# Ledger of designs, part 7: designed miniproteins, single chains, continued (5)

Each design is a single chain, and the fold is of that chain. pLDDT is the mean over its residues in the fold that is shown.

## One batch from the design tools (miniprotein)

Design m16208
Fold by ESMFold2-Fast:
Structure m16208 (fold): chain A 68 residues (1-68)
Amino acid sequence: MGVMLRGVVRDLTEDGFVLELADGRRVRVLFTPETQFSPSREALRDGARVVVLGEEVDGAVRARHVLV
């Protein structure tokens, strides 16, 4: 299922991060080779507020686009 989520980046690693939603829920976000970053990957850091567009797979979100 396609999803759009907004939140704060937590626990940023090379393969993904945990997205903390406004209600306190945490969702694991996974990068793929096709993941696009706007404006850039370097803008993505712990504590950044982002919008994630992706697909829910096995309870995690595979990111197609991360907007910082």
Scores: mean pLDDT 84

Design m16209
Fold by ESMFold2-Fast:
Structure m16209 (fold): chain A 74 residues (1-74)
Amino acid sequence: SMLEKQKEEKAKEVGELLKKLKPLVDQYRDAFERGAPAEELARLQQQLSEQGKPLGQASAELQRIEAEIAALKA
């Protein structure tokens, strides 16, 4: 079905965005663990927020598609 295809495509998009975001998440975790200055942590948080927007949007769309599929199968 079109919804199953959309789910597959959106799941791939989410996976790709997670892979792109992982290095920044790792940088933030390492900085936090070593007690980096507040200014450095704030800068990394801002970058995570900005680069995480596409992931947040794609994840929300994936959840919507999954909910539609579940409703049709119930």
Scores: mean pLDDT 84

Design m16210
Fold by ESMFold2-Fast:
Structure m16210 (fold): chain A 94 residues (1-94)
Amino acid sequence: SAAEQELLALEDELIEALRAQRYDEALRLAGRLFDALLANVPRLVTLEELRQALANFRGNFTQLLRHNNRTDLLPRLDALVADFEARLAALEAA
């Protein structure tokens, strides 16, 4: 589907940004990827799968930012995760 192709394209762009160490761009792309995933719950992903993906992303990206001396981006990562956790909780309540 068009939605599946868009998700794959966003994942590829995110991987390229990470390889290029463009962590600002990577965070922006991650936000877009999670927006697209959330819009396709439960058709392409379940709430539980998305919650697990968000937790894994937070852990891995926190380590990556610390390793690369980009702790300036940790507040943006935390805000991104908090926003999506709230939106997931709202969907579960609906």
Scores: mean pLDDT 88

Design m16211
Fold by ESMFold2-Fast:
Structure m16211 (fold): chain A 71 residues (1-71)
Amino acid sequence: SLEQEIIERARAYVEEHLAELPEELQELVRRLMELGGVGEVAAANLIRVYKTGELDLEEVVKKIEAELAKL
């Protein structure tokens, strides 16, 4: 299925790049991966955006922590 294909690609991307990240971002990525499905896609997208240098890491961490706290 398309959903499974997207999730599998997201997991592969996270696996490839997780070790390259700062510790705070590694923790967030692991927490997102534990949510499964949408969380796994969000984890991969977080890494992609971080690698472009276009996002303030502190701002992104704050937003994700706030969303995870609602769960």
Scores: mean pLDDT 78

Design m16212
Fold by ESMFold2-Fast:
Structure m16212 (fold): chain A 74 residues (1-74)
Amino acid sequence: TAEELLDEVLKEFGEDVNLSRGEKEALLWHVLSTYLEPELAERILAKFLAGEPLSPEEAEALREALRKYLEEKK
């Protein structure tokens, strides 16, 4: 799921994984809206909110976006 992938990448970068669901949603939306096209961003966010599994393409796009965000944050 998007939440599992978010937790995985946050751990990889040594970031705080003890975020509330609302904090995870806000972080995810910021990352998705910054790095991905609107249609893909909305689809991934909808799947996060529903707890649905991501496609391989969606998972890779989210992983790349999260890594870019965390690399730029440092």
Scores: mean pLDDT 79

Design m16213
Fold by ESMFold2-Fast:
Structure m16213 (fold): chain A 71 residues (1-71)
Amino acid sequence: LPKPSPELRFMMLLLAASGDAFVAERSGNQADLARARELYDEAERMARQDPETRQRYSEQLRRLREQLARL
């Protein structure tokens, strides 16, 4: 049973990773980039445990992965 909601937790991770990636892109800060990658990896891990969430947010995950790969 989810404590708040598994989807909400996943969305919070995506938002945090996207925010850190945005800051890293603007500032070139390696620490922000490292945090963004760590949060992205955690979100990917959660998505693998829930195929429905993975399919629903596959585009957001792909776009974030591409952004982080460019940085």
Scores: mean pLDDT 79

Design m16214
Fold by ESMFold2-Fast:
Structure m16214 (fold): chain A 65 residues (1-65)
Amino acid sequence: AADGGDDGGAAGAAGGSEEGAKLGQEASRYGTMGNKDLAAEGALKAGEAGGRPDEGRAGSRKAYE
């Protein structure tokens, strides 16, 4: 969403970004291990934790590609 919430975006990054980053790294590790199902689910979880479900869906689709 390109609609202005600068404080919300920064707060989401400061709080949700760390959790989202950890979930994203875990998903990447599953992808490296060849478990794309867990990688895709991890991407969705990372998107939800970061407040970015659209990004999570994109990552999930990419995990299967």
Scores: mean pLDDT 60

Design m16215
Fold by ESMFold2-Fast:
Structure m16215 (fold): chain A 65 residues (1-65)
Amino acid sequence: SEEAKQKAIELVKKYNFENRDEIIELIERGEVEKAAQLVYDEALKKYSPEKAFELTKEIMELLKE
C-alpha cells in the first residue's frame, strides 16, 4: 500500500503537473478516484487523450486494493 502510493507519487512528479501537490495530497489520503480524475484532466491538457488514459490507468492499477 505505502509502496504503491510512493510509485504513484513518483509518476505524478515525473510528469510535472501544475497541480501535482494537490494530486500527491489526494494519493496520501487514499482518495484514489479524485487523484485519478485530476491526473486525467492535467495529462489531457499537457499531453494527449491517449497519454491521459495511459497515466490514469497506471495510477488506478497502482492504488487499487
Scores: mean pLDDT 82

Design m16216
Fold by ESMFold2-Fast:
Structure m16216 (fold): chain A 84 residues (1-84)
Amino acid sequence: SLIEELKKLLEEAKTEEAKEFLEELIKEVETLELNEEEKEKVLELAKKLVEALDNGDKKKAKEYKLELEIFLGLVAIKRGVSKL
C-alpha cells in the first residue's frame, strides 16, 4: 500500500526534483521491511517533502529530507542489526 501511495505522489509531483526523490524513496522502501506505523510516517514525510519541493521551499524541503533520511537510516540499521 505504501508503494502504491508513493507512486500516486510521483504522478502528482510537479517538479523533476520531487519526482527524483520519490523514485529513490520507492526503491529504498522496497528493500526495507516496514511495519504499518513506519509506513505511515514515511508517507507523511514524503507528502510534506514533495509539497515543499513543488513550492520551491528549499528550507522546508531540506528539513523534511533530513528527517526522512534519519528515520529510514534508523530503520535500516535496526533491520541490519537483526542479521548476523
Scores: mean pLDDT 81

Design m16217
Fold by ESMFold2-Fast:
Structure m16217 (fold): chain A 73 residues (1-73)
Amino acid sequence: MEKLERDIEVAMEIIKYTVSKDEIGVLEVQIKRLEEELAELKALPNPDQAEIARLQAEIERLRKELKELKEKE
């Protein structure tokens, strides 16, 4: 029974590691899309400054989360 319990714990750790890698990929895609949206918004002749500030804050938040996740791996 002890050997089976250990094998299950190892399998769970592998699953957690795989999920964490997917989270990094998702964050990188989200950051890229938001940066593209910010660039499009700034290209408008009368851009909404409040929306620009919101997108910039969201990009910085996601970049911080991405950095923290990469540093933990």
Scores: mean pLDDT 73

Design m16218
Fold by ESMFold2-Fast:
Structure m16218 (fold): chain A 68 residues (1-68)
Amino acid sequence: MSEAEKELAKLKELVDEIKANTTDERVIAAMDAVEELAEEIMATESPELATKVLRYMRDEVEKLKASL
């Protein structure tokens, strides 16, 4: 697996954990949007840039999880 694919897998796992632990439809919708954007970045950007962006997104989502 590429580094970008590994970061995408980690982000999807984190998104799934948040969605499993909330009943807030707004949070669920935000997590769905994050996953869709991550997949678009994987499809459109270079692997190096995708890796950096996905790491940034994962760090932000982890901060959100810590605040829940």
Scores: mean pLDDT 83

Design m16219
Fold by ESMFold2-Fast:
Structure m16219 (fold): chain A 61 residues (1-61)
Amino acid sequence: MLSEDELIEGLVKLARQLMEEEGLSEERVLALLRDYLINVEGYSEEKAEEIIRRVRERLEE
């Protein structure tokens, strides 16, 4: 359904929400998103790491 760009934007928004509303650290949020991508969405570890790297870059902006 989502392009990778749409997926990354959605993950960035979710990460910001979890950090701001729930008080989770960036590292905790990225770990949760990585786990979600692998165990729920079925991405490989390599692909999940690529997506998480792109999410991290967007969070630093």
Scores: mean pLDDT 80

Design m16220
Fold by ESMFold2-Fast:
Structure m16220 (fold): chain A 115 residues (1-115)
Amino acid sequence: RKEAAEKAREALLTLADGLERAARLAPGMRDWLLDRARQMRDSAPRVEQQILSLSPSQAADYLRLVGREILDLGRQEAQRLRDAGYDEAARVVLESGRRAAEIAEEGARIAEEAA
């Protein structure tokens, strides 16, 4: 359970790091991206605590939900960056969202093995 919860935190921090890197590549959207990154960082301890309160199968389902939400958010922000002409920043966000979703799926597998 603790290892699965740590993976959820790692996933959100991975997306936050990607958004912060994108902010350096997209000065016109810097404040927006940094605000989104802060929201991810602020959510991480709450998501971790929630996973610790769940059964193994519930924790796995929740981690997969978190992974899907991370992937969707990464795609949405990448599209917004691309529409604004920041193609490299868009790639950074998309790649970070994919890596974060993979980390969340790893957490889900760890939670299932604990059952």
Scores: mean pLDDT 88

Design m16221
Fold by ESMFold2-Fast:
Structure m16221 (fold): chain A 81 residues (1-81)
Amino acid sequence: MKAIELIEKAIEQAKKENAPKEAIDLAEEAKKLLEEDPKNPENLRKAVILLIEAAKLLRDAGKEKAAELLLEALKALNEEV
């Protein structure tokens, strides 16, 4: 799943940039939900919300590369459904 790959890259980039733990934790929770049951609409909805919140926290912290990777993951999720 491309979205999961992009989330993983975003987490790695966030760690490299010393991003806030809260943003990393939100991205990891979203990844876990998508890995456990990617066809569950509630899990998908919750994962999207978590990714949006994580991307916002990353941007607020000036971690633009990690934030952009999460936005790309959101686009991939919208395409994959």
Scores: mean pLDDT 82

Design m16222
Fold by ESMFold2-Fast:
Structure m16222 (fold): chain A 81 residues (1-81)
Amino acid sequence: DEEAQRQLEEEMQRFYATLEEKSMEEIVELHREALARHEALSRARGLDPAVLERNRALAEEIERLSLEKGIPLEEAARLLV
């Protein structure tokens, strides 16, 4: 499902952000490995863990958007969902 792939991408982007201070080469390697693992797990498990991870990733993206635009967290959430 494309939506499942989107959830994994959002989760990976958030993971990428936590590695911002690492070398780009290290980040790329870790990102690729994480993508492969999440895809395999998503297929095997039917995405239950991904739902929780997506909610956390969305929360952090909401927080970032809120800070960038200077809007309340609830308003930022409505823009992303």
Scores: mean pLDDT 62

Design m16223
Fold by ESMFold2-Fast:
Structure m16223 (fold): chain A 81 residues (1-81)
Amino acid sequence: EEKKKKAIEAVEEAYRAALNGDLETAQKYIDEAMKLLGKKTRDELELEYRKIVKGWSDEEIEQFKKDLEEARKRRAEELAA
């Protein structure tokens, strides 16, 4: 329960960071959420946050997923440098 709540809060912070263009922070929060839930798939994580952000449109969720993927690419590039 507590882990789930914290993971949901982390997903919300990740989305907020992504909207602000801070993709590095967004990726950190997503990594934390996946770790807290023991989930390794985006599908499982997506189901969790859809329940807490019930007002999100499909377009907002799709944009969020794109922002996360961009953050993953950026992190990989920074790690490679």
Scores: mean pLDDT 64

Design m16224
Fold by ESMFold2-Fast:
Structure m16224 (fold): chain A 84 residues (1-84)
Amino acid sequence: MKVYTIEELKKALEELRKTHPILADIMLYAIEGKGDEARELAKEYLKKNNGQLLPDDPEFEAAYRKSLEAIKKTLKEIEELVKK
């Protein structure tokens, strides 16, 4: 498939929740249109992760390689929401 479906994204986020539960919840809120809740959680997460929303971890990249592009796009949109 050339694009990720919302169902495929949710499945990837369930795997992400096992290692990064707050990050997975932020992305789920954003996908569901709950921008205010996503923004609040993103601000808390950024404070704990030195201003980084995506973990700088090779293991994370390897584990989520198939969904990483979709994850990065969603996180960038959330980052813009936090900044505004």
Scores: mean pLDDT 64

Design m16225
Fold by ESMFold2-Fast:
Structure m16225 (fold): chain A 92 residues (1-92)
Amino acid sequence: MRATVSAIDDSGRIIDTKVLEGSPEEVAEEAARFAKQAREDLGVTGVEIQLPASRQEVKEIAEMVIKKLQEMGLRVKRVEVEGGTIRIELEP
């Protein structure tokens, strides 16, 4: 599958974007790594993932991303899923 992951600052500005390709599991892992790097390097807490997938697939990918983030020691404050978009807020 193909997905776009973006790092979003506190003002809602997109400050970094990456295109991800692979299986749902590979996309989820790379999105989680991107979020960790954006948090460590850029100090951002917002991450948005956009993918052309069914509602069920988007939900499953969101759950995989949350699990990967937690395994990496990151705390997830909020998750929103709307259409093909997953929005994740990390705790500071």
Scores: mean pLDDT 83

Design m16226
Fold by ESMFold2-Fast:
Structure m16226 (fold): chain A 107 residues (1-107)
Amino acid sequence: LLDKGLEALENGDLETAKKYFEEYRKKYPGDPTPYLLLILIALYEGNVEEAQKLFDELKKIAPNSPEVLIALALLHGSKKVIERLLEMLPDSYPAIRALLEKILSKL
């Protein structure tokens, strides 16, 4: 599920990626990873309300996780955090890079 969602995301198929991440989230609700990926996609699509709802759920399941801090920075439009994520991201993740660059361009 998570691997298939990431494959769909790298292929630019956001709807298929969301479907796999939502299925993974329902099966493993304590895992913060799919919440962060869904927040990223929601922000890329301009769905701030959905991103906020996912963030509120993420805070309840994993309040001290790095994913909460990353999501908070993305929701608040922290250019410095997004720039730092882009610096740390390998060139082998072009779809994730494109999503982050698009979010940064909207800020």
Scores: mean pLDDT 77

Design m16227
Fold by ESMFold2-Fast:
Structure m16227 (fold): chain A 74 residues (1-74)
Amino acid sequence: MEELEEAAKKDFAALSAEEKAALAAALAAASQLPDTKEGQIEALDIIVAAAKATGKENLAKYVEEQAKKAKEEL
């Protein structure tokens, strides 16, 4: 939902420099995985886990729902 995306952006803006660096590291690790179905699922799981680790509920929910949609299309 568009409202969840806006709330997730606010959550992201509220992250500390260390939390933002941890998310960036997770995204970098995910980008190195192969573009197979299995690799894409693993990449999405890494990103979801990193978002949940921030403790920001809206960010975690948004990322989890985007990952679910992406997995359904694989």
Scores: mean pLDDT 79

Design m16228
Fold by ESMFold2-Fast:
Structure m16228 (fold): chain A 68 residues (1-68)
Amino acid sequence: SNADLASLYGAGAVAYAAQGRTDLARELGEKAAELAPNEKAREALRKMAEYGYQGDAEKAREAASKGG
């Protein structure tokens, strides 16, 4: 489903951010946001991507799990 794909892209964004691959983290974070099933999920995924872009993988992971 699109929700499953959004979660997969979101997880990929966090993983790439943790590796310092901010270009790939941003690309996957944007794709996750596009596939989010509703505004709340989209906001959570964008917040996760923002933390990932800042190189804070721990906060990005926490936002994804708790921010929905």
Scores: mean pLDDT 68

Design m16229
Fold by ESMFold2-Fast:
Structure m16229 (fold): chain A 100 residues (1-100)
Amino acid sequence: SMEEILKKLEELKKKLEEETNGDKEVILLMDIAIRSVENKDWEGFAKAMAMIALEAVKKKLLDSLKEVFELGIEVLEAEGREDMAKAMRKALEELVKKME
């Protein structure tokens, strides 16, 4: 449901705020991702989640990287955007290898 998706995104936002020590760019990108979901802008959502994931890579936050992409994939699959979900899954594999 939309309410369940938005709740998971708000919970992820709180977790990322704690893990990044209040990084304003990450918080802003999470707000963009949440608004994109509310507007059914899946391209904007995928872009915001990918940008957050790149910030997690820069900060060496492997668990945060996985959580961001896993939720992004879940949302995109639930909304029938299989091509976008597949692209995120591939990006996750490549980025995790760079952090190993």
Scores: mean pLDDT 86

Design m16230
Fold by ESMFold2-Fast:
Structure m16230 (fold): chain A 68 residues (1-68)
Amino acid sequence: SEIDKEIEEKLKALKKWLEENYTPEEFQRKMDLLEKAFKLYKEALNKGDPEEQEKIREEMLKISEELQ
């Protein structure tokens, strides 16, 4: 799916940035959180449920804030 490919590409770019800016342990922790959020987001998008998409978007935003 297009959404799946888009998320995978963005995740790859983010992995490179995190790898350069954080310790291996902190990098892995942040990546685990992002991967979990993106997996849920992809699932919600594939089902076409706007309510679930919004909830997961909020969780992704919270994780994004924690990454800063």
Scores: mean pLDDT 71

Design m16231
Fold by ESMFold2-Fast:
Structure m16231 (fold): chain A 97 residues (1-97)
Amino acid sequence: KMEDLEAELKKYGVTLTEEQRQRALEYLDKGIPAEVIAILFKLYKEGKITEETVDQILDILVNSKNLKEVLQRLAETLKDMGYNEEAEKLKEIAEKL
């Protein structure tokens, strides 16, 4: 599972600080897919969302009763914001759940 997070971060070209890495591992332990964590931090590193927004979205996902539905809604929101590549990737992840 830790190895999955490292692979996804590398795939998306994301470098995390030590503090961000520790938080990402905590979300992974809570059942959030590694690729979802990597995509959200990618959006943050690209200046598209704030670091606070990453944590807020991940907390919503952790507390959701239906992770697939919440990921589908997040993908729609990102698409509406013009982040089509990230939206499509989240939709693909949701379909596998």
Scores: mean pLDDT 84

Design m16232
Fold by ESMFold2-Fast:
Structure m16232 (fold): chain A 60 residues (1-60)
Amino acid sequence: MLVVDIPPDLSDEQLDELGLLFTRRLEEYRAAHPDASDDEINEAGVRFFEELLREILARQ
């Protein structure tokens, strides 16, 4: 299970952008690695979420 805390200082617009970009990046990863295990997908998802969150917060 993917467990990530979302900072309470994100706007609704930032949360929507984060979700959209996260979904897209995860779909691209799945397409590139169709044989990836659920654990591999979850691990990649955590990394993508952390990277995107950092990028969005850095822009403010």
Scores: mean pLDDT 74

Design m16233
Fold by ESMFold2-Fast:
Structure m16233 (fold): chain A 80 residues (1-80)
Amino acid sequence: MPVAVPVGIEIDGDTVTVTLGRTTDSKLRRQRIDDMLNKLQNDPRLSQDQADVAGGQVLISMLDATRRRVPDGTVITLKI
């Protein structure tokens, strides 16, 4: 079953916008998640706590998106 993965991320102040794709490749999913988390952790606009909260919220949103079977290119917006 295809699962939701982050394919794009944009950070604007207190808002994180994530574009979701879908994949059946577990290695690609892990890589995309790791890339997203690393981008959040290394963004100078975010504190460590903000990066951790944003990462957790994106992971929860990806699980919900997988369950709902949302289409490719779905955009989620998170306030941190």
Scores: mean pLDDT 77

Design m16234
Fold by ESMFold2-Fast:
Structure m16234 (fold): chain A 71 residues (1-71)
Amino acid sequence: DEELRQRELALADELKRAGLAPQLSPEQAAIAREVGEKLRRIGDGLQKGLEVYRETGDREKAEELTREGAK
């Protein structure tokens, strides 16, 4: 815990010196996280739909799984 925290602080400091650390507000960071989570869910639905389509050729079932991930 403390070692991990120390490593994270050292990495953050290094990124600042390199000019690579973005200055996001906590709210902007939260929005970015929400968008990332939404995209991941869509990706999971697409992956599952593709697997079903490849195995069965059932387009309707594949589309249902994709829609499930996009909601």
Scores: mean pLDDT 66

Design m16235
Fold by ESMFold2-Fast:
Structure m16235 (fold): chain A 101 residues (1-101)
Amino acid sequence: SAATLAQIEALTAQMLRTTDPAQLAAIAAQAVALAKSLTDPADLRRAVDLLLDGAERATNPLARRVLAEAAVEVAKTLPDATVSTGYALRAIGIIIEDELS
């Protein structure tokens, strides 16, 4: 739903401003739970895109990793294995680029 996607977007923005590891984990768990409540595969894909876009914009390495990991957890619920695998590879690329920087 549009309301759930707006909540995920707000939580993603909050994670980008959060430096505390425990707080980041709690916000990520909330975002993943909301995303997993989505029944429309198109909304699920949009939720994954919001989390991955957040990870790519993150200047904090911890926030980047947590957002990328949250995106993978949501992507696992997608019915299309090819789409799910594509998202997992994008998330891994974001994490590897951070570690090589």
Scores: mean pLDDT 83

Design m16236
Fold by ESMFold2-Fast:
Structure m16236 (fold): chain A 85 residues (1-85)
Amino acid sequence: SEAERERVRALLVDLMRWALDHWSELDLGTFLVTPSESLLRRLAREAGLSDEEIEAILAYFREVTETPVEAIRLANDLVDEARRR
């Protein structure tokens, strides 16, 4: 549902806020130029997300991105929103 998508998106923004506070500039920069499921899973695990939450954010990323360029745009949009929090 749209409400479920918004919840998962909000969780991703909170995860990006955590990354801004706890990840190195190199690790975050790498994610923003080449977002991968393995790197996103590692970030979520380090941030203490449950397996269910991790699978939800990965499913969201797969559903809303059709190309690597769209994945890069999404990652940057999420971080920009997190910077405003």
Scores: mean pLDDT 83

Design m16237
Fold by ESMFold2-Fast:
Structure m16237 (fold): chain A 120 residues (1-120)
Amino acid sequence: SMEEERKAFLKEVINELKKISQLLDEAIRAFENGDVERAIELLKKAKETLDKVIEKLESHPNATDEMKEFASILKELKEQLDELIKAVREGKITPEEAVEFLRSAKEFIDKLIQKLEELL
C-alpha cells in the first residue's frame, strides 16, 4: 500500500540518519583521543551517508516540499562538514572547536530522527 511504502521509506531515511549520528559520535571521540586522521575518515563516511540520504529524498517519485526542505538542510550540513574537514587539515581550527561543532551537528540530526519517528 502507499502507506506501507511511505513508512518503509521513512524507516530507511531514519536508519541512514542514525548511521550519520553514530559516525559523528565516533568522530567526536576520535578528536578527543587526539586521532585527527581517524576523525577525518569518520567525517568523510558521514558525508557519504548524507549524500545517500539527500539523493533518496530528492529522487523520490512523490517528493514533497517537506522532503525537499530536509534535503536542503542536509546539504547545508554536508557543506559545513566539508569546511570543517578543510579547516582541521589546514590547522585553522582546534580539535576542541571541531568537537563543539560536531556535538551541535549530532544534536540536530538526533532531533530530526525524533521528528521523523513521530511520523511513523
Scores: mean pLDDT 87

Design m16238
Fold by ESMFold2-Fast:
Order: structure tokens, then C-alpha cells, then sequence
Structure m16238 (fold): chain A 60 residues (1-60)
């Protein structure tokens, strides 16, 4: 179903975000450039997550 596809995508994005947040918090070897890149990816994931959550809510 369309709802199941959106929910599966949302779960995948949330898991990726958790992994990136843990890397920022726990990895002391990250350069400033790598930290900036990860922060930019987290921001993009947050925007996509918010969009998917709105789409899922509209189908319920």
C-alpha cells in the first residue's frame, strides 16, 4: 500500500538520522568539514522526515 511505502521510507530516514547524530556525538576524529557535511545531511533528513510525516497524516 502507499501508506506502507511511506512508513518504510520514514523509518529508514529516522534510522539514518540516529546514526549521523551518534557519529557527531561519539566520534572525536571527525574534521570540521566532516561535521559540517553530517549536520547538512541531518538538516536535509529533518526536512524530508517532516514532509513524509505530513503525507502519512493526510492518508490516515
Amino acid sequence: SELQKLVNELIGLKLRKIGLELDLELNPDLSAAQRAAIQAEIAALDARIAELEKQIAALE
Scores: mean pLDDT 89

Design m16239
Fold by ESMFold2-Fast:
Structure m16239 (fold): chain A 90 residues (1-90)
Amino acid sequence: GSSLDLSERTRELAELAYNVYYEALKAGKSSKEAMTEAYHAILKYLGLPVQPSIEEQQEALGKHLSREEINAIIGAFIRAIGDIIDEELA
């Protein structure tokens, strides 16, 4: 189905967001710090300048990413949090 098929770029963005956010959380960084690092990585992937604030980073990403790509990135962050919780409970 068309709504379940992700573009290659959408998949790469989700994987990048998950990996950076997961590793930052696992390293003991706050959710805000982990999110900042993930946004910086995504901006660099897109060839865009890194912004100083989370709000400016989100605005820049919103101008250059589709809704589907943004949803995939958010989903990756949710998955990373879930995986950290599962690892702590295991």
Scores: mean pLDDT 78

Design m16240
Fold by ESMFold2-Fast:
Structure m16240 (fold): chain A 83 residues (1-83)
Amino acid sequence: SLRDEVEAWLERLRQQLEANTADLPADARAAILADHDALAAEVLEMVDRGAPERQIINRLIATALLVTGREFQALLAQRKAEE
């Protein structure tokens, strides 16, 4: 079902984010994962309320881009602290 596909995609994104942030301090990692979980909840709420499939897909793509952007910002901040 669409819900199963969306859940599987969000879970895959979370696993990737967990792997890419494994070396960060626990509090910073927890904050990034919490942001992902909040965005994932928004997408799942759209699925549950029967939003059009096109809108769900567009929001899922936007969510993935936002997660990637936050991950990149965290890595840059860590680099600046080390340099």
Scores: mean pLDDT 78

Design m16241
Fold by ESMFold2-Fast:
Structure m16241 (fold): chain A 70 residues (1-70)
Amino acid sequence: SSEIKTIAKVLVWEASLKYGEELTKEQLYEMLEGAPEEFREELRKLFDEAFEKYGEVVTKEQLLEFIDSL
């Protein structure tokens, strides 16, 4: 849904502000604690798919492009 994509992008931006342009799955999982509980499982799956595609370290730009491709 457009709502889940919007939340995912916000979390990516917040993670990049805290950790820089290169992000790990664990850093994004930490950001999930700030997401509404109802969306956490779907967001986790979305991030799992991105890291499966790009590897253990993914740039902010790659994550944003992945989310936009959904």
Scores: mean pLDDT 85

Design m16242
Fold by ESMFold2-Fast:
Structure m16242 (fold): chain A 72 residues (1-72)
Amino acid sequence: MSKKELLQRILLVNARHGPLTQKELAELLGISQSTLSRKLKELEKEGLIEIETKGRRRLISPTEKGAALIEA
């Protein structure tokens, strides 16, 4: 899965379900948590996703930069 393709899938899932944890996102995308973790670290380093901590949950969302990349 390309970086842009993963980012598009995250945005679609986020739009439908709201921000999700890594586990929930991995289940919906049909990929392993370890594979997703590696790819998410790359996206976060590039500023294309953000991780929001709410209580005990870490929620993953595209940034404005990430959304702009896939809307082009």
Scores: mean pLDDT 80

